# Designs tried in a protein design run: designed miniproteins, single chains, continued (5). Part 17

Each design is a single chain, and the fold is of that chain. pLDDT is the mean over its residues in the fold that is shown.

## One batch from the design tools (miniprotein)

Design m16564
Fold by ESMFold2-Fast:
Structure m16564 (fold): chain A 96 residues (1-96)
Amino acid sequence: KQEKLDAALAEIRAYRAQLAKEIAAQAPSLTDDQIKALADQTNAQIDAYIAQIAAQYGLSTQDVTDALTKRGQAYFDKLLAQGHLIAETLRKVAEE
């Protein structure tokens, strides 16, 4: 069950990254109104893709959305616990 969620999250993250690159590539040729329209269209495509991937893996759209948020926080907490970010955080505090 967890393996299906991990696979779904990986596909959604890759799709979002690709769409972000496409918007960035088109933005210099577009007006602000056109950029907004493209962003609104892209958000609708992401929502539809999340629903499609959730259905493909037998997951609810809400479970996938919650995991996109919650798993990011849990992963950050694990990095802190492993000390990977502690030294960098201490360095930044000392510099500020």
Scores: mean pLDDT 64

Design m16565
Fold by ESMFold2-Fast:
Structure m16565 (fold): chain A 78 residues (1-78)
Amino acid sequence: SLEEALREAAERLTASPDPAARAAGRRALEALAAGDLRGALAALVEAAVDHHSAEALRALGEISEDPALAAEMDRLAA
């Protein structure tokens, strides 16, 4: 599921040596704990785009390669 993929990505980011990636991972996990999938995705996108986090960009790329997960992300963006 997208929730599981986002949680795995967020947990991996919290272990990153990059402070920006760790902050994004924590925000994404907080959003997921609140049931906010859109907030979790937004935290990863912000890290990749605004903070140039290679780890966040890679995680988003991996999720988007699965057509079912990509469709769930598109639904959240609508």
Scores: mean pLDDT 82

Design m16566
Fold by ESMFold2-Fast:
Structure m16566 (fold): chain A 81 residues (1-81)
Amino acid sequence: SAEEALELAAEGSKARKEGRYREAAELYRRAVELDPGFLFARLALAIAARKAGDLELAEAVLREMAERSPAPLSETLRREI
């Protein structure tokens, strides 16, 4: 549910603050799976994945966000790919 996604995102933020980027990315990924429209969790996932060295996951998340966003924001996000 959206509430469970929020809880996972909060745990992800805690892991990120502790420098545990791989764990943070996994928690954010689970939040996105529960709530695909959770823009914050998608952005946080991309950043955490990049910090963890998982560039393929970071690129995939940014690409999916670009496809779902309004045209001006989509162009901005596509430039990250």
Scores: mean pLDDT 78

Design m16567
Fold by ESMFold2-Fast:
Structure m16567 (fold): chain A 55 residues (1-55)
Amino acid sequence: DDDDVRRARDDADRAKSVTDNINNMINQGNNMKSVDSSKGNSLINQANNMRSSAS
């Protein structure tokens, strides 16, 4: 069904966007660890929690 294909594509696009955001947060967290390890770890933990919630 074309509607099922479209929904699958939209779901894949949303999943990719979420994954990109999570990866950006991890990169920001790693960069922040050089300045503030507590904030860096907090960002990485938030990104991991988002990943767990999306799975």
Scores: mean pLDDT 78

Design m16568
Fold by ESMFold2-Fast:
Structure m16568 (fold): chain A 60 residues (1-60)
Amino acid sequence: SELARNAGEGAAKGGVAGGRAAAGELIKQMSTPEGAYEAGRLGAEGDAEGAAEAAEKSLG
């Protein structure tokens, strides 16, 4: 889940704008709609750790 980790860190550094961009990349590359959706929402809200955690659960 290197992708999820990098996306989460991007969200933290960019705040809301960064979170939205990171969430978009997570959603685009994930196969599980539920996990991708949750990661995207948390990323958009600036919760980088929550977004990364949700993405990791979705992937593994």
Scores: mean pLDDT 60

Design m16569
Fold by ESMFold2-Fast:
Order: C-alpha cells, then structure tokens, then sequence
Structure m16569 (fold): chain A 116 residues (1-116)
C-alpha cells in the first residue's frame, strides 16, 4: 500500500523509505554517478543538478520555492538508499520532519502522475 508507506516515510520510518526507493526510484539510481549523488545528498552541490529534468520540473511546479533544495536532497538520499541500503541508511535519519513530510507529499504526486 503506497499511501501507508508514504505516511510512514513522513513519520521518519527508514524501512518505509527503503521500500518506496527500491520499488519506485530504483530506475533513478544510475541517472548520475554515486559520487555526484553523495555530493548532492551532503549539500556540496545543487541536488536539482543530479535529478532528471522531468523530476526537477515537477518539484518546481508542486513544492514551495524555498523547499526545492530540501525535497531534492531527500529524493537524492532515497536514491542512494535504493543503490546501497547498508551504506546510506543513516542519510534518511538526518532529514528534518518538515522535509520528510514534503518529500512524502511530492512522491505521492510523482507516483500518481508519472509512469516511473
């Protein structure tokens, strides 16, 4: 149940984030290099620069401007989690509550509107 997983992600459940990432974001794991994804996840480069244009466009249309980078960072961290859960699990534990809620809302819109 996607809606239950999204609710659990918003509450900080790393296992729900992993299941969502493995099932729905795995296609994105190789869109950029692991080095670029990690740099984006840690705030060293713009996280929007490592995401597909279609995803960036949807973020800009559905997320408040001041939260674009936060949601993109959360998405990049989920992509890394799907790529290597053992190595990157801790990256989701460090997301703030507001970013987790916005990420869950964004993912709901993404999954409802796209064939991803």
Amino acid sequence: DIEKLLEQLAKGDVEAALELAEKYLSILTYAASEEELLAAALGEIDPLSVLPESIVSLIKQTVPEEKHEGVATGLVRMILLARDPERYRHLLDTLDEETRKLLAEFLKKLLEKSNI
Scores: mean pLDDT 79

Design m16570
Fold by ESMFold2-Fast:
Structure m16570 (fold): chain A 110 residues (1-110)
Amino acid sequence: MTEEELRNKAIELLKKAVEHFRLAAEYAQDKSPEAAEHARRMAEHGEKGIEAVKNGDYEAALRHLAEMINHGLRAIEEAEKAGVDESARHFRLGVQYAAEAASLVEKLLG
């Protein structure tokens, strides 16, 4: 992959992660406001990560991706405790896309 192809793929994966975190928030909103809050923060970090990748700030992008991944396990646990399995599923998918994006951004750092 070229640098441009890696960048575009990372942005695509991050957009998918953000979409899944938005869905996680929607499913969790009524039964687990705490899980919904985590989902919205993860989506915000994803959006900031996309902007960082677009600007070539790969170190900032990795910091935002680390935040998304580190909070992911807690958010999954909170959603599962609240019985919002659909939200937990979207958190897992979002974290998977964020991890794939992080791998591509690490390649962009060299």
Scores: mean pLDDT 87

Design m16571
Fold by ESMFold2-Fast:
Structure m16571 (fold): chain A 94 residues (1-94)
Amino acid sequence: MGIPSDAQIEELIARLEEIYEAAKPLDPEAAELVRRMIEAARAFRAGEISAAEFLRTFLELTSEIVGLTRDTHPEVAARVEEVGSRLFALTLGA
């Protein structure tokens, strides 16, 4: 798998921050999980966690957020799924 560049991680964080602000008034629990995704991306960029740990954490958090929001705020779920799919494309070199 490829390793995302610093610029790609910065774009990912920016998109997650937009999702966090959108989710915060709708579902505070889902917003908190998005915040954890942002922290994981920053930790990976800082070299504090491995690529494998980052990917695993992102997978788990994406699944939890989608589970919380799919039926109530499908737009939030779709945006999180899009970010997750984009990260997978980057790590697989697709």
Scores: mean pLDDT 80

Design m16572
Fold by ESMFold2-Fast:
Structure m16572 (fold): chain A 78 residues (1-78)
Amino acid sequence: MEEELKKKEEELKKLAKENQNGSIEKKLEVAKKIAKEMLEKAEEDVKKGGVLDEKEYEELKKKVEEELKEVEELAKKE
């Protein structure tokens, strides 16, 4: 679980870099989709008593929200 979430986070960063010359709107859409999937999966894992604890989930949530905020701010400028 934790390793899988890290892979999704790395994919998000890679997509941001690869599409640096692309539309900001498309980057924001992809980022929101990945973030939603990561957070839903992490929340389910915590609720089931899996690998992630509540603190790790909160840290992941904060990190994902910060990344989304950066992409959203870029979209607002356009």
Scores: mean pLDDT 69

Design m16573
Fold by ESMFold2-Fast:
Structure m16573 (fold): chain A 102 residues (1-102)
Amino acid sequence: SEEKERAIKKLEELAKRYNIPESTLKAYIETIEKLYEEYPDTEEFKRKLKELLTQVEFALALEAGDGEEAERKLEELIEILSEELGQPKEVIREQVERELAE
């Protein structure tokens, strides 16, 4: 799968950028492998993969104190979740902000 290979390369780039431990990188790769096993070469796999990568990029930017990147990835995540759940972006934003406050 080209999507799977591209995602693994993206995670390797993020690992270099944010100095991620090999154990953490391996865990993310294993999550992608499990998603591919559950949804092989489907539009569902592409959708789930995009959501996962956006969540990872958001979390890493937030932990690194990269506020600009974190804000950008949060907006991308809200858009993905809004489309997937069929709810307005404002509703998803409130839910995400509530989760981040806990």
Scores: mean pLDDT 79

Design m16574
Fold by ESMFold2-Fast:
Structure m16574 (fold): chain A 84 residues (1-84)
Amino acid sequence: MDLNKMLITATALRRIVELAKEDIEKAAQEAVDFLNEFGVPISEEERKALTPKELMLKAVELAYQNGLITKKEYERIKKEIEKI
C-alpha cells in the first residue's frame, strides 16, 4: 500500500467527477486515459458502446480493486458518478 499513490489516484478520480459536471465527454476521455494507464485499453468501438458514466464507474472500480483508494472514497466517488 502506497499512501502517495492512493492520494494521487483519489485526486485524479475526484477531478474526473468534477469535470463531468462541466464537460461529461471530456470526463469520459479522462476516464479512458486512466483505464489505459492501468493496462485496460479501450478500443474506439468500446468507447462508443460505453456511456461516459459507465467509463467513470469502470475507472473507480479498477482503482478500488487495485487498492489505490479506500472503500469510503470508492463509495463516495461512485455515488457522485451515479448522480450524473
Scores: mean pLDDT 79

Design m16575
Fold by ESMFold2-Fast:
Structure m16575 (fold): chain A 76 residues (1-76)
Amino acid sequence: SELERLLEEVREREEELLAEIERLRAAGRPDEEILDLVAEALREVVERARELGLLTEEEIARIEESLAAYEEEKAK
């Protein structure tokens, strides 16, 4: 299924993300950099879900709006 395929890909990306987070934490990097990594991983998952036909354009637009709000708040 498309969902099963997405979950497999998300699991692989999660391993990479967690390893990078551990490296940043060990290096004493700020929470903002870690949150930026998490936001980027979420953007990748949303794009992949779009490609697999798991989300409508309207649902994607709503998620993108939420991600844009995060960037706006970060800029303050």
Scores: mean pLDDT 79

Design m16576
Fold by ESMFold2-Fast:
Structure m16576 (fold): chain A 90 residues (1-90)
Amino acid sequence: DELRERFLRLSVEYLLQRQEGKIDRALFEELAAVAKQLPPIGPDEITELVLKRLEELIADPSLSEEEKEKLRKVIEELKKQQKEREKLLS
């Protein structure tokens, strides 16, 4: 699904910008518009899809080590947030 692929790409870029502490308004608006067009998805399913995409990107040999380092930091933060969510819902 082209829409789902676009959502995942925008989600990755959003998370990278969030780590930098500065989010592009246009990116945020585009992500929100794409998310509105998707069927209802639970937050856990979204997190798993984003994590899978980030791991696929790290496996890409065309990415620089600097880009891979940024992606690893995003993965660590998402896994930490997932663990905290599991603790709250137990």
Scores: mean pLDDT 76

Design m16577
Fold by ESMFold2-Fast:
Structure m16577 (fold): chain A 73 residues (1-73)
Amino acid sequence: MKLEELKEKIKKAKTKEELIEVVVEMMELLGIKVSDQDRKEIEEAINAEPDIEKLKEGLLKQVEAIEKREAAE
């Protein structure tokens, strides 16, 4: 489904919990089923970076990379 909606969620996110949900949704859009263990690893990775703006920038770059791959042949 729509990567544009993920970018909007990232831009509007104010907490690390919101960013964790974005990562889960992104993985599910890529066809990856997120397990409880996968979610825990995502939480640990996000909590390792104290700067929420850096997390947002990194996630936006990931979504843009996916969009570019989808647009590129």
Scores: mean pLDDT 78

Design m16578
Fold by ESMFold2-Fast:
Structure m16578 (fold): chain A 81 residues (1-81)
Amino acid sequence: MASQAQVAAHLEAFARHALRELEALARAGKVSAEQLRQARDNLLGYLEAQAATLTGEERARVQAVIAETGARLDELIAAAE
């Protein structure tokens, strides 16, 4: 349980950091909508693969983070178009 909780916490922190970095790059005009779509696909694909190694509550936690991160990136992509 403890090691899975630590992995889930790490993935959550990683997703939040990646999102903040992409938001900053978009605000600076340094990435296009297409680059944001590619980054979204890569990030969510990585998180889904990692979530598949987890069980129960920890998997549910990471799946919630994936959904929230995807929604925020979709908003960012729409704003860049």
Scores: mean pLDDT 85

Design m16579
Fold by ESMFold2-Fast:
Structure m16579 (fold): chain A 98 residues (1-98)
Amino acid sequence: SAEERKRLLERMEEAARRIEEMLKEGKGLEELLKVIEETIENPNARELMKLVVEAAVKLDELVKEGRDSLDPEEQEELEKKAKELRELAEKVEKELEE
């Protein structure tokens, strides 16, 4: 479990670095999600990282549009995604401990 935790953390850090570089290059969400799929082998961790990246892209779009707030429907969607993110994080932690 300790070695699997370390490997997962290293893969997540690698994915995060590649995503940061791609965002600076103006790459779209689909390309960012492909990096996560190629880099992260754990299915729950992969889904978790995808949710984080989707939220980051949505926030970047709002900034570029000059918007300072989410529509109620957009807020509800992000709140649902935040709950899914918490549940996936908990599943990953349990998998690495068992």
Scores: mean pLDDT 76

Design m16580
Fold by ESMFold2-Fast:
Formats: structure tokens, C-alpha cells, sequence
Structure m16580 (fold): chain A 90 residues (1-90)
């Protein structure tokens, strides 16, 4: 479920550090904002929130790699892809 994936992303971020955890919480919030906009038929707002979430997701992956945590970076990539699939299937 999307709720499980959101929790997993935050847990992976904790292994990277406090900065990544903060980014992960903003990422999770942007997922929720994207879904709300899509449900409202507000595709402009949905696109803005989706773009923001992609930027935050990219930042988390890069931060994990910068800290030498490639295995965690790969898992963040995987969980983000799963989240977007579920959001777009909603």
C-alpha cells in the first residue's frame, strides 16, 4: 500500500541521516498533496506537487549516494517508483 511505502521511505531516510529524514517527510507530504489535487481534477496543482516530489526524491537519492550508502539509494529509488505507480493508478 502507499501508506506502507511512505513509512519505508522515512525509515530508509533515517539510515542516511537527519537531513534525509526531513526531506522524506516533505516528500511524503507532497505525495498526499498530489493525490488530493488529482482527486479534485486539478491537474495543474497535481503537476506542481508531483514535480516538487520528484525533486525531493532526487535529493534523497543523491544525499544517500554522497554518504556512500548506495544500497539505501537504490531502495529509495525503488520505493519512489512504487509510490508513483500507486499514485498514478489512483
Amino acid sequence: SLEEIKKEIVELAKEVGEEAEKIARELVESFDQTIKALEAGDYRSASIHMFRSMALWTEMVLLARQKGKEEIAERILEKGNEAYRLILES
Scores: mean pLDDT 88

Design m16581
Fold by ESMFold2-Fast:
Structure m16581 (fold): chain A 59 residues (1-59)
Amino acid sequence: MDESTIRKTAYLIANTDAAERVEKMKKEGIKLDPQTISDIHGLVAEGKSIDEIVKEILA
């Protein structure tokens, strides 16, 4: 799994509204499985930094 893709996804979830996030993810060609996206959403909701999210997902 690509660290860059996880980092971009975490950034978009943390810093964009739902409509902008969907559009940006499509434009960037982000293809993560639904479970990974769900896990990133959970970590963002916990207040984890992007660097911490990347470490948790890649562990």
Scores: mean pLDDT 76

Design m16582
Fold by ESMFold2-Fast:
Structure m16582 (fold): chain A 100 residues (1-100)
Amino acid sequence: SEALNAELRAELAAMHAELDKLLNLPGEELKKKLEELSKEVIKLLKEEGADEKEIQELEDAVEELLKNYNDTPEDRELLVAAIKSLKAYLFMKEQEKKLA
């Protein structure tokens, strides 16, 4: 559908614009954004009946990233990669709901 393709393109453009803004945020704001996104993803995983071990592994991974952040380029890249991964998961889940 042309309408579906237009909506998907608009949503992808909005996601890219948001990611571009994130790349320019200071480290403390990136940490806050990662915490907010991880809580949203964990809530969805719990609602969908995901394995308790998988949820715990995600929680532990996020906690270690936040704990070990020392404002280096490498640490910043890890936070950005984690944020991008969580946003991609949320985007995919939103698309699944629209197709159901």
Scores: mean pLDDT 80

Design m16583
Fold by ESMFold2-Fast:
Structure m16583 (fold): chain A 86 residues (1-86)
Amino acid sequence: SHMRRRQESVRRAEEQAKEILKKAEQAKKTAETEGLEAGRYGFDGAISSAKMAGGGSDPEGRKILDETAKKIEELREETEKKMLEK
């Protein structure tokens, strides 16, 4: 049914979002330990994963992944700001 297919798509998107956010947190730690340039590779990878994972006919699943990409962009900006503070 449409409802079950929608629920499964949303659940999959939530699980993908959780995995992608975990990678973004690892990128933050990499930036803190190895430097901003190394962390940027991780953040860029996480953002790309969120955009690529948005494949699917369910708009709710795509919205979850789009919001995830936005959160990662914010985390990247906050990390860069803190690391560049004197």
Scores: mean pLDDT 77

Design m16584
Fold by ESMFold2-Fast:
Structure m16584 (fold): chain A 68 residues (1-68)
Amino acid sequence: SGEKNAKAAEEAAKKGDGAGAAASAHEMQLRGESTAAEIAAKYAEKTPGATKAQKDVARNSAKKAKEQ
């Protein structure tokens, strides 16, 4: 499931959807999938037009997933 969830973040990044990439990272945090959350956060960073707030949410979600 983690791999599938990471692909959702990749697709969001390809579409320039920073909010979608951040939401994917948050979902992975809630599932305790730290590796997938980290991958999703990296895709949020690479998303064209993603806001600082969206990137911060994704990064914080990945950090919280690792702390679980």
Scores: mean pLDDT 78

Design m16585
Fold by ESMFold2-Fast:
Structure m16585 (fold): chain A 80 residues (1-80)
Amino acid sequence: SERSKKIYKEIEELEEKILEALRRAGIAPDTPIAEVAEEVRRVALEVGVPEEVIDEVLARLLSPTTTVRLVAGELAILTV
């Protein structure tokens, strides 16, 4: 639905800020997000993710198939 797409887009925009913070924290490429869950939670709150959206962001990012990868010289969150 349009509402779901809007929420997903907002999550994607916040993921970019989360990736910048993870890069500054020295997170290695190919690190499973689940292994850095505490750092991801902290960063999500720091970048102002709404309380209503926190569970959605964490469910998406803490999926066992989601990792931090080095793509074209930049860090990215990839879901396989």
Scores: mean pLDDT 58

Design m16586
Fold by ESMFold2-Fast:
Structure m16586 (fold): chain A 99 residues (1-99)
Amino acid sequence: SAEELAREGIELGRKGYETGDGKLAREGGRKAAEAALLALREAKNREAVNLATAGAMSGAGGEFLGELAEKTGDKELAKEGGRSAIAGGELALEAARLS
């Protein structure tokens, strides 16, 4: 479900943020973006659409920053990616609750 993927994205993003692990940030961001897109498909009002869209962007940002952190070894990019994955997952979870 969108809620399960959102929680998984938040958990992976949190671990990426805490450890500076780019792979965890990337996987967290991907799951958060996927959750947001699922919530967008089920959205029945404009508020849910706006939250899901923001969640997809934040999740995609987390995936991108996590991938870049893996390529460069930059732990600060991994932490930023983890934060974006958490934000994306939280927005996706809120969007799903409004449906």
Scores: mean pLDDT 91

Design m16587
Fold by ESMFold2-Fast:
Structure m16587 (fold): chain A 84 residues (1-84)
Amino acid sequence: MAEERVEKLLRELGLEDLVPVALEDVEDIRANVPAGVGGRLARALGEAGRLDKVRPVLELLAEIARELGASEETIENIELLAEM
């Protein structure tokens, strides 16, 4: 499941405390909310001092968004954040 993939990656990176934030982004993807998806997670990673992990985490989120049939705008927003 999408939620399990994100949780597993965050646990492997030592970022278990960010799992609830990532699950909110997955729920927004499922609800087809185009604005802000990935932005909250990227901010939380920055506050944790883990900007080095923004790309791999958000790339997975973008892949999940494609698999769940998210809008083009949602996918593009996540991909742009992953390049930061």
Scores: mean pLDDT 79

Design m16588
Fold by ESMFold2-Fast:
Structure m16588 (fold): chain A 72 residues (1-72)
Amino acid sequence: ETEEAAKKLGEVVKKIDPERADYIAERFAKYFDANTVKAATERLEKALGDPEKAREVVDSLIRVADEAERTA
């Protein structure tokens, strides 16, 4: 389910940016399908070994969430 996938994304985001985790998860659940959300989670999980890359991915996800909210 998209909601379950988004919850998992939020848990991974929380490791880098706990304040934005719920925001990202909520927008991804609302605007994207489960496969897209899972791909975002995998991208972030691969980056977790590098704090700089992980932050870059989270910032990218924030921009995607903001754009989806703005264009809805």
Scores: mean pLDDT 82

Design m16589
Fold by ESMFold2-Fast:
Structure m16589 (fold): chain A 62 residues (1-62)
Amino acid sequence: SMIDAIAKQGVKVYEDMLKAGVSEDDAKKIGVKAAHLTALSRGLSKKQADEAQKKTKEMIDK
């Protein structure tokens, strides 16, 4: 789904931030926010943006 694709992009942002030397806690926040903002920029609802954010957190925390 589009939400799953956006969540995966959030995870990539998280991984790129870690490679750049950002702390794990800050990298998680940045990746999660990136997924939320991407969903909104794609015209998705707040509910769908929140779902993409939640899925990004779940993928990172596994």
Scores: mean pLDDT 85

Design m16590
Fold by ESMFold2-Fast:
Structure m16590 (fold): chain A 74 residues (1-74)
Amino acid sequence: MEREKEIERLKKEFDELMKKTVHPEAQELIRKGYEEALKLVEEGKLDQAREVFDETRKKIDELMQKRVEEAKKK
């Protein structure tokens, strides 16, 4: 029961991340992470699925920082 709520929350977090992300490269990272996390969830490895989400967020944050810096770098 509570594990189902954790899974739904994880899916919602991925959906929100995708909705806030407008760059195609970052959207690809979210899609890949979501697919990987779903496979782990099906295997009962919720902790690993959360790690995939954390890695996906970190990669997106790094990508966004790089793009912002490159756009304003002279």
Scores: mean pLDDT 77

Design m16591
Fold by ESMFold2-Fast:
Structure m16591 (fold): chain A 94 residues (1-94)
Amino acid sequence: MKFLTLEEAKENLENAKELAEEALEAAKKGDHRKAAQLAAAAGILISVTGLAEELTEEQKELLAEVYRKLAETAKLMGDEELAERYRKKAEELE
């Protein structure tokens, strides 16, 4: 596992949120290839961050927001199983 500082974790989550927002926008426009690439990048950032340390309440809320956006992106791309997994992960953080 990768050790992250609280500052690095926050930066990773903020970057993941931006990538997830861009992925959702691409999916809404029907650019499924771009949406998948951006969602994968966001997924890598949240995976590393979520496993590396104990998250603050603010970081948990930010992570939940990223999961909700990734769930919406997956749903628009027709991947209902992935959408449901991300939705459940977001609910676990609330």
Scores: mean pLDDT 77

Design m16592
Fold by ESMFold2-Fast:
Structure m16592 (fold): chain A 104 residues (1-104)
Amino acid sequence: SELEELLRKLQEELERQKIIDDTYNAAYNAAYYEVLAKFYEKIDPELAQKYRRLADRYRALAEGYINYAKGLSPEWYEEAVKAYNDGYKKGVEDATKEIEKLLS
């Protein structure tokens, strides 16, 4: 039916948007914790190690989402890669601002 086809398209759009959002958030957290880990490396090595483990886990999640999208379509893959790059950049920016506040 026309309604069933519309519902299917809406479900696909929601899944696509979820992959974009999940990839962005995972990449954001990976970058954020990587920057913090590097900052704390000589100040608090135990905290730096905890942040490295978080960064590695979020990076693995982001890569998983990208690989999942790649398996579905080239278009979803390109959008997931863009979300990764945008999230990573924002994570670096926000972590850098956090460090600047700690040094002021």
Scores: mean pLDDT 91

Design m16593
Fold by ESMFold2-Fast:
Structure m16593 (fold): chain A 70 residues (1-70)
Amino acid sequence: DRDEFFERLSEKYGIDKSILREVADALEELGLEVRKEDLEKAAEKVKESGIKDPSMIKSFLLSEMIELAL
């Protein structure tokens, strides 16, 4: 179950669990593999960037994860 992983990342990096889930779902719809290590790295970059807007966070995570999957 990925829910515990999303909760852990949400708590550690200050990103809403719903955003992490939406990003993972979008990647899977595109046929891309959701690697836990890549999602954690992307989440860390978001926290370091200081981005606070949920839409911008989601866009950043999607962009980063797509690049890492290719």
Scores: mean pLDDT 82

Design m16594
Fold by ESMFold2-Fast:
Order: structure tokens, then sequence, then C-alpha cells
Structure m16594 (fold): chain A 104 residues (1-104)
């Protein structure tokens, strides 16, 4: 079903953010950026699929997750603010998990 596919995409995003946060906490900013970028892409794709499937609440949650991942990337790339990036990544991870749970 569309819901199970969306849940799989969202859960993949959760895993990418978990890896990104771990790399950032270890001082590996470049890997953290790569993982957050992949997670933002996954969240955007999940949101688009949810929207096209009429899963409006799931689409809103995944869209917000993509926005928070994007804010995390901006803090890393433009401000060097790793702590804020981790906080935004954690918010994105929570929203992706909520979207996955709602979609399943």
Amino acid sequence: SSGSTIAQIANHGVQLLDQGIDHLQQGDVDSGIDYLDQAQTAAQLGAQLAQSSGMDQTADLLGQAADYAGLGLDHLQNQGDVDSAIQHAQQAQDLLQQGADLAS
C-alpha cells in the first residue's frame, strides 16, 4: 500500500538522521551534512507521495521533517552551529517517526 511505502521511506529517513547525528557528535561535520541532506530528500519524497495519496496529515508531518532537516543543514553550512543542527535533526527525526507511525 502507499502507506507502507511512505512508512518505509520515513523510517529510512529516521535511520539517516540517526547516522547524521552520530557523525556530528563525533565531530565529522562533512558526513553529518551528507546524511542530513539524504534525510531531507527522503522526507521530501515521502511528503510528496503522502500528498499524492491523500494522506494529508502524514504529508504535513514529513514536510515539517524536511524543513527541520533543511534548517539543520543551514546551521552546519552557513553558521558552523553543530549544536543547533543536532537539535533540528532530532526534531526532524521525531516528525519522521510520527509520519511513519501514522502511515503504517
Scores: mean pLDDT 92

Design m16595
Fold by ESMFold2-Fast:
Structure m16595 (fold): chain A 84 residues (1-84)
Amino acid sequence: MEEERRRRKEEEEKRRKIEELRKKSREYLLEGSEYTVKAIGYAVEVVANPENEEARKKLEEYNEESNEYGRKAEKLVEEAKKLE
């Protein structure tokens, strides 16, 4: 029956899209975590050497990158939930 074939194909495509979104979300979370670790390193440096302007700029840059990847990951999780 053509209806059963269409249903199976639609379910397979939907499952694949959900898996891709979840995988990409995990990749973004991993990238964000790396930026969080770098930001922590520079936060320690700022506390140790408050006059280090380079460390302050890097801290702000890495915090912004971490936040951006977190937002991207959350958006993908929401898209995956809409497909479920």
Scores: mean pLDDT 82

Design m16596
Fold by ESMFold2-Fast:
Structure m16596 (fold): chain A 73 residues (1-73)
Amino acid sequence: MEERRREEAERLRRKAIELGAQGGLEVMSASSTGLASDAATAEALRAQGGEKLQELLRKAEELKRKAEELLKE
C-alpha cells in the first residue's frame, strides 16, 4: 500500500511540474509579441501572460497538495 501511494504521489508531482513548465512558456510567448514603440500594448500582453501563468501554477500546486495527502495517509 505504501508503495502504491508513493507511485501515485510521484505521478501527480510529475504532472504538476509539467503544468508549471507550460505556464513559463506562455509568459515568454506573450512578452515576445510587444513592440517598443507600443509600450502600453506590450505591458498589457505581459500582464495577460502573467495571469495565465498564475492559473497554471495554481493547478500545479493543487496537484502537489494531492500528492502530499497521499503520502500522509
Scores: mean pLDDT 63

Design m16597
Fold by ESMFold2-Fast:
Structure m16597 (fold): chain A 95 residues (1-95)
Amino acid sequence: SEFEFKKTQLLVLLIGLSGEVLVIDRILERNPDLPEDVKRELEEIRRELERLRREARERLEKAKTAEEVEAVIEELNARAEPLFRRAEALRREIA
């Protein structure tokens, strides 16, 4: 049950990453006249979020224990948090 619980927690985090990628895609689509440096930074954040999602999904498929899933959750949170903060800062600058 602990293993299934941790897998569910990781899946929720992956949904969160998907949501942020979608938000970035919508910003880029709706704001074609954004400065090139802002566009490049958003595209870099998007690529890094997609990479983290792919790596976390692959590790989830190979995980055999709750401890292994927890390690993926901890690494994913640590790496995604600064990306979310960068995206939010850019969003505030765009307004």
Scores: mean pLDDT 88

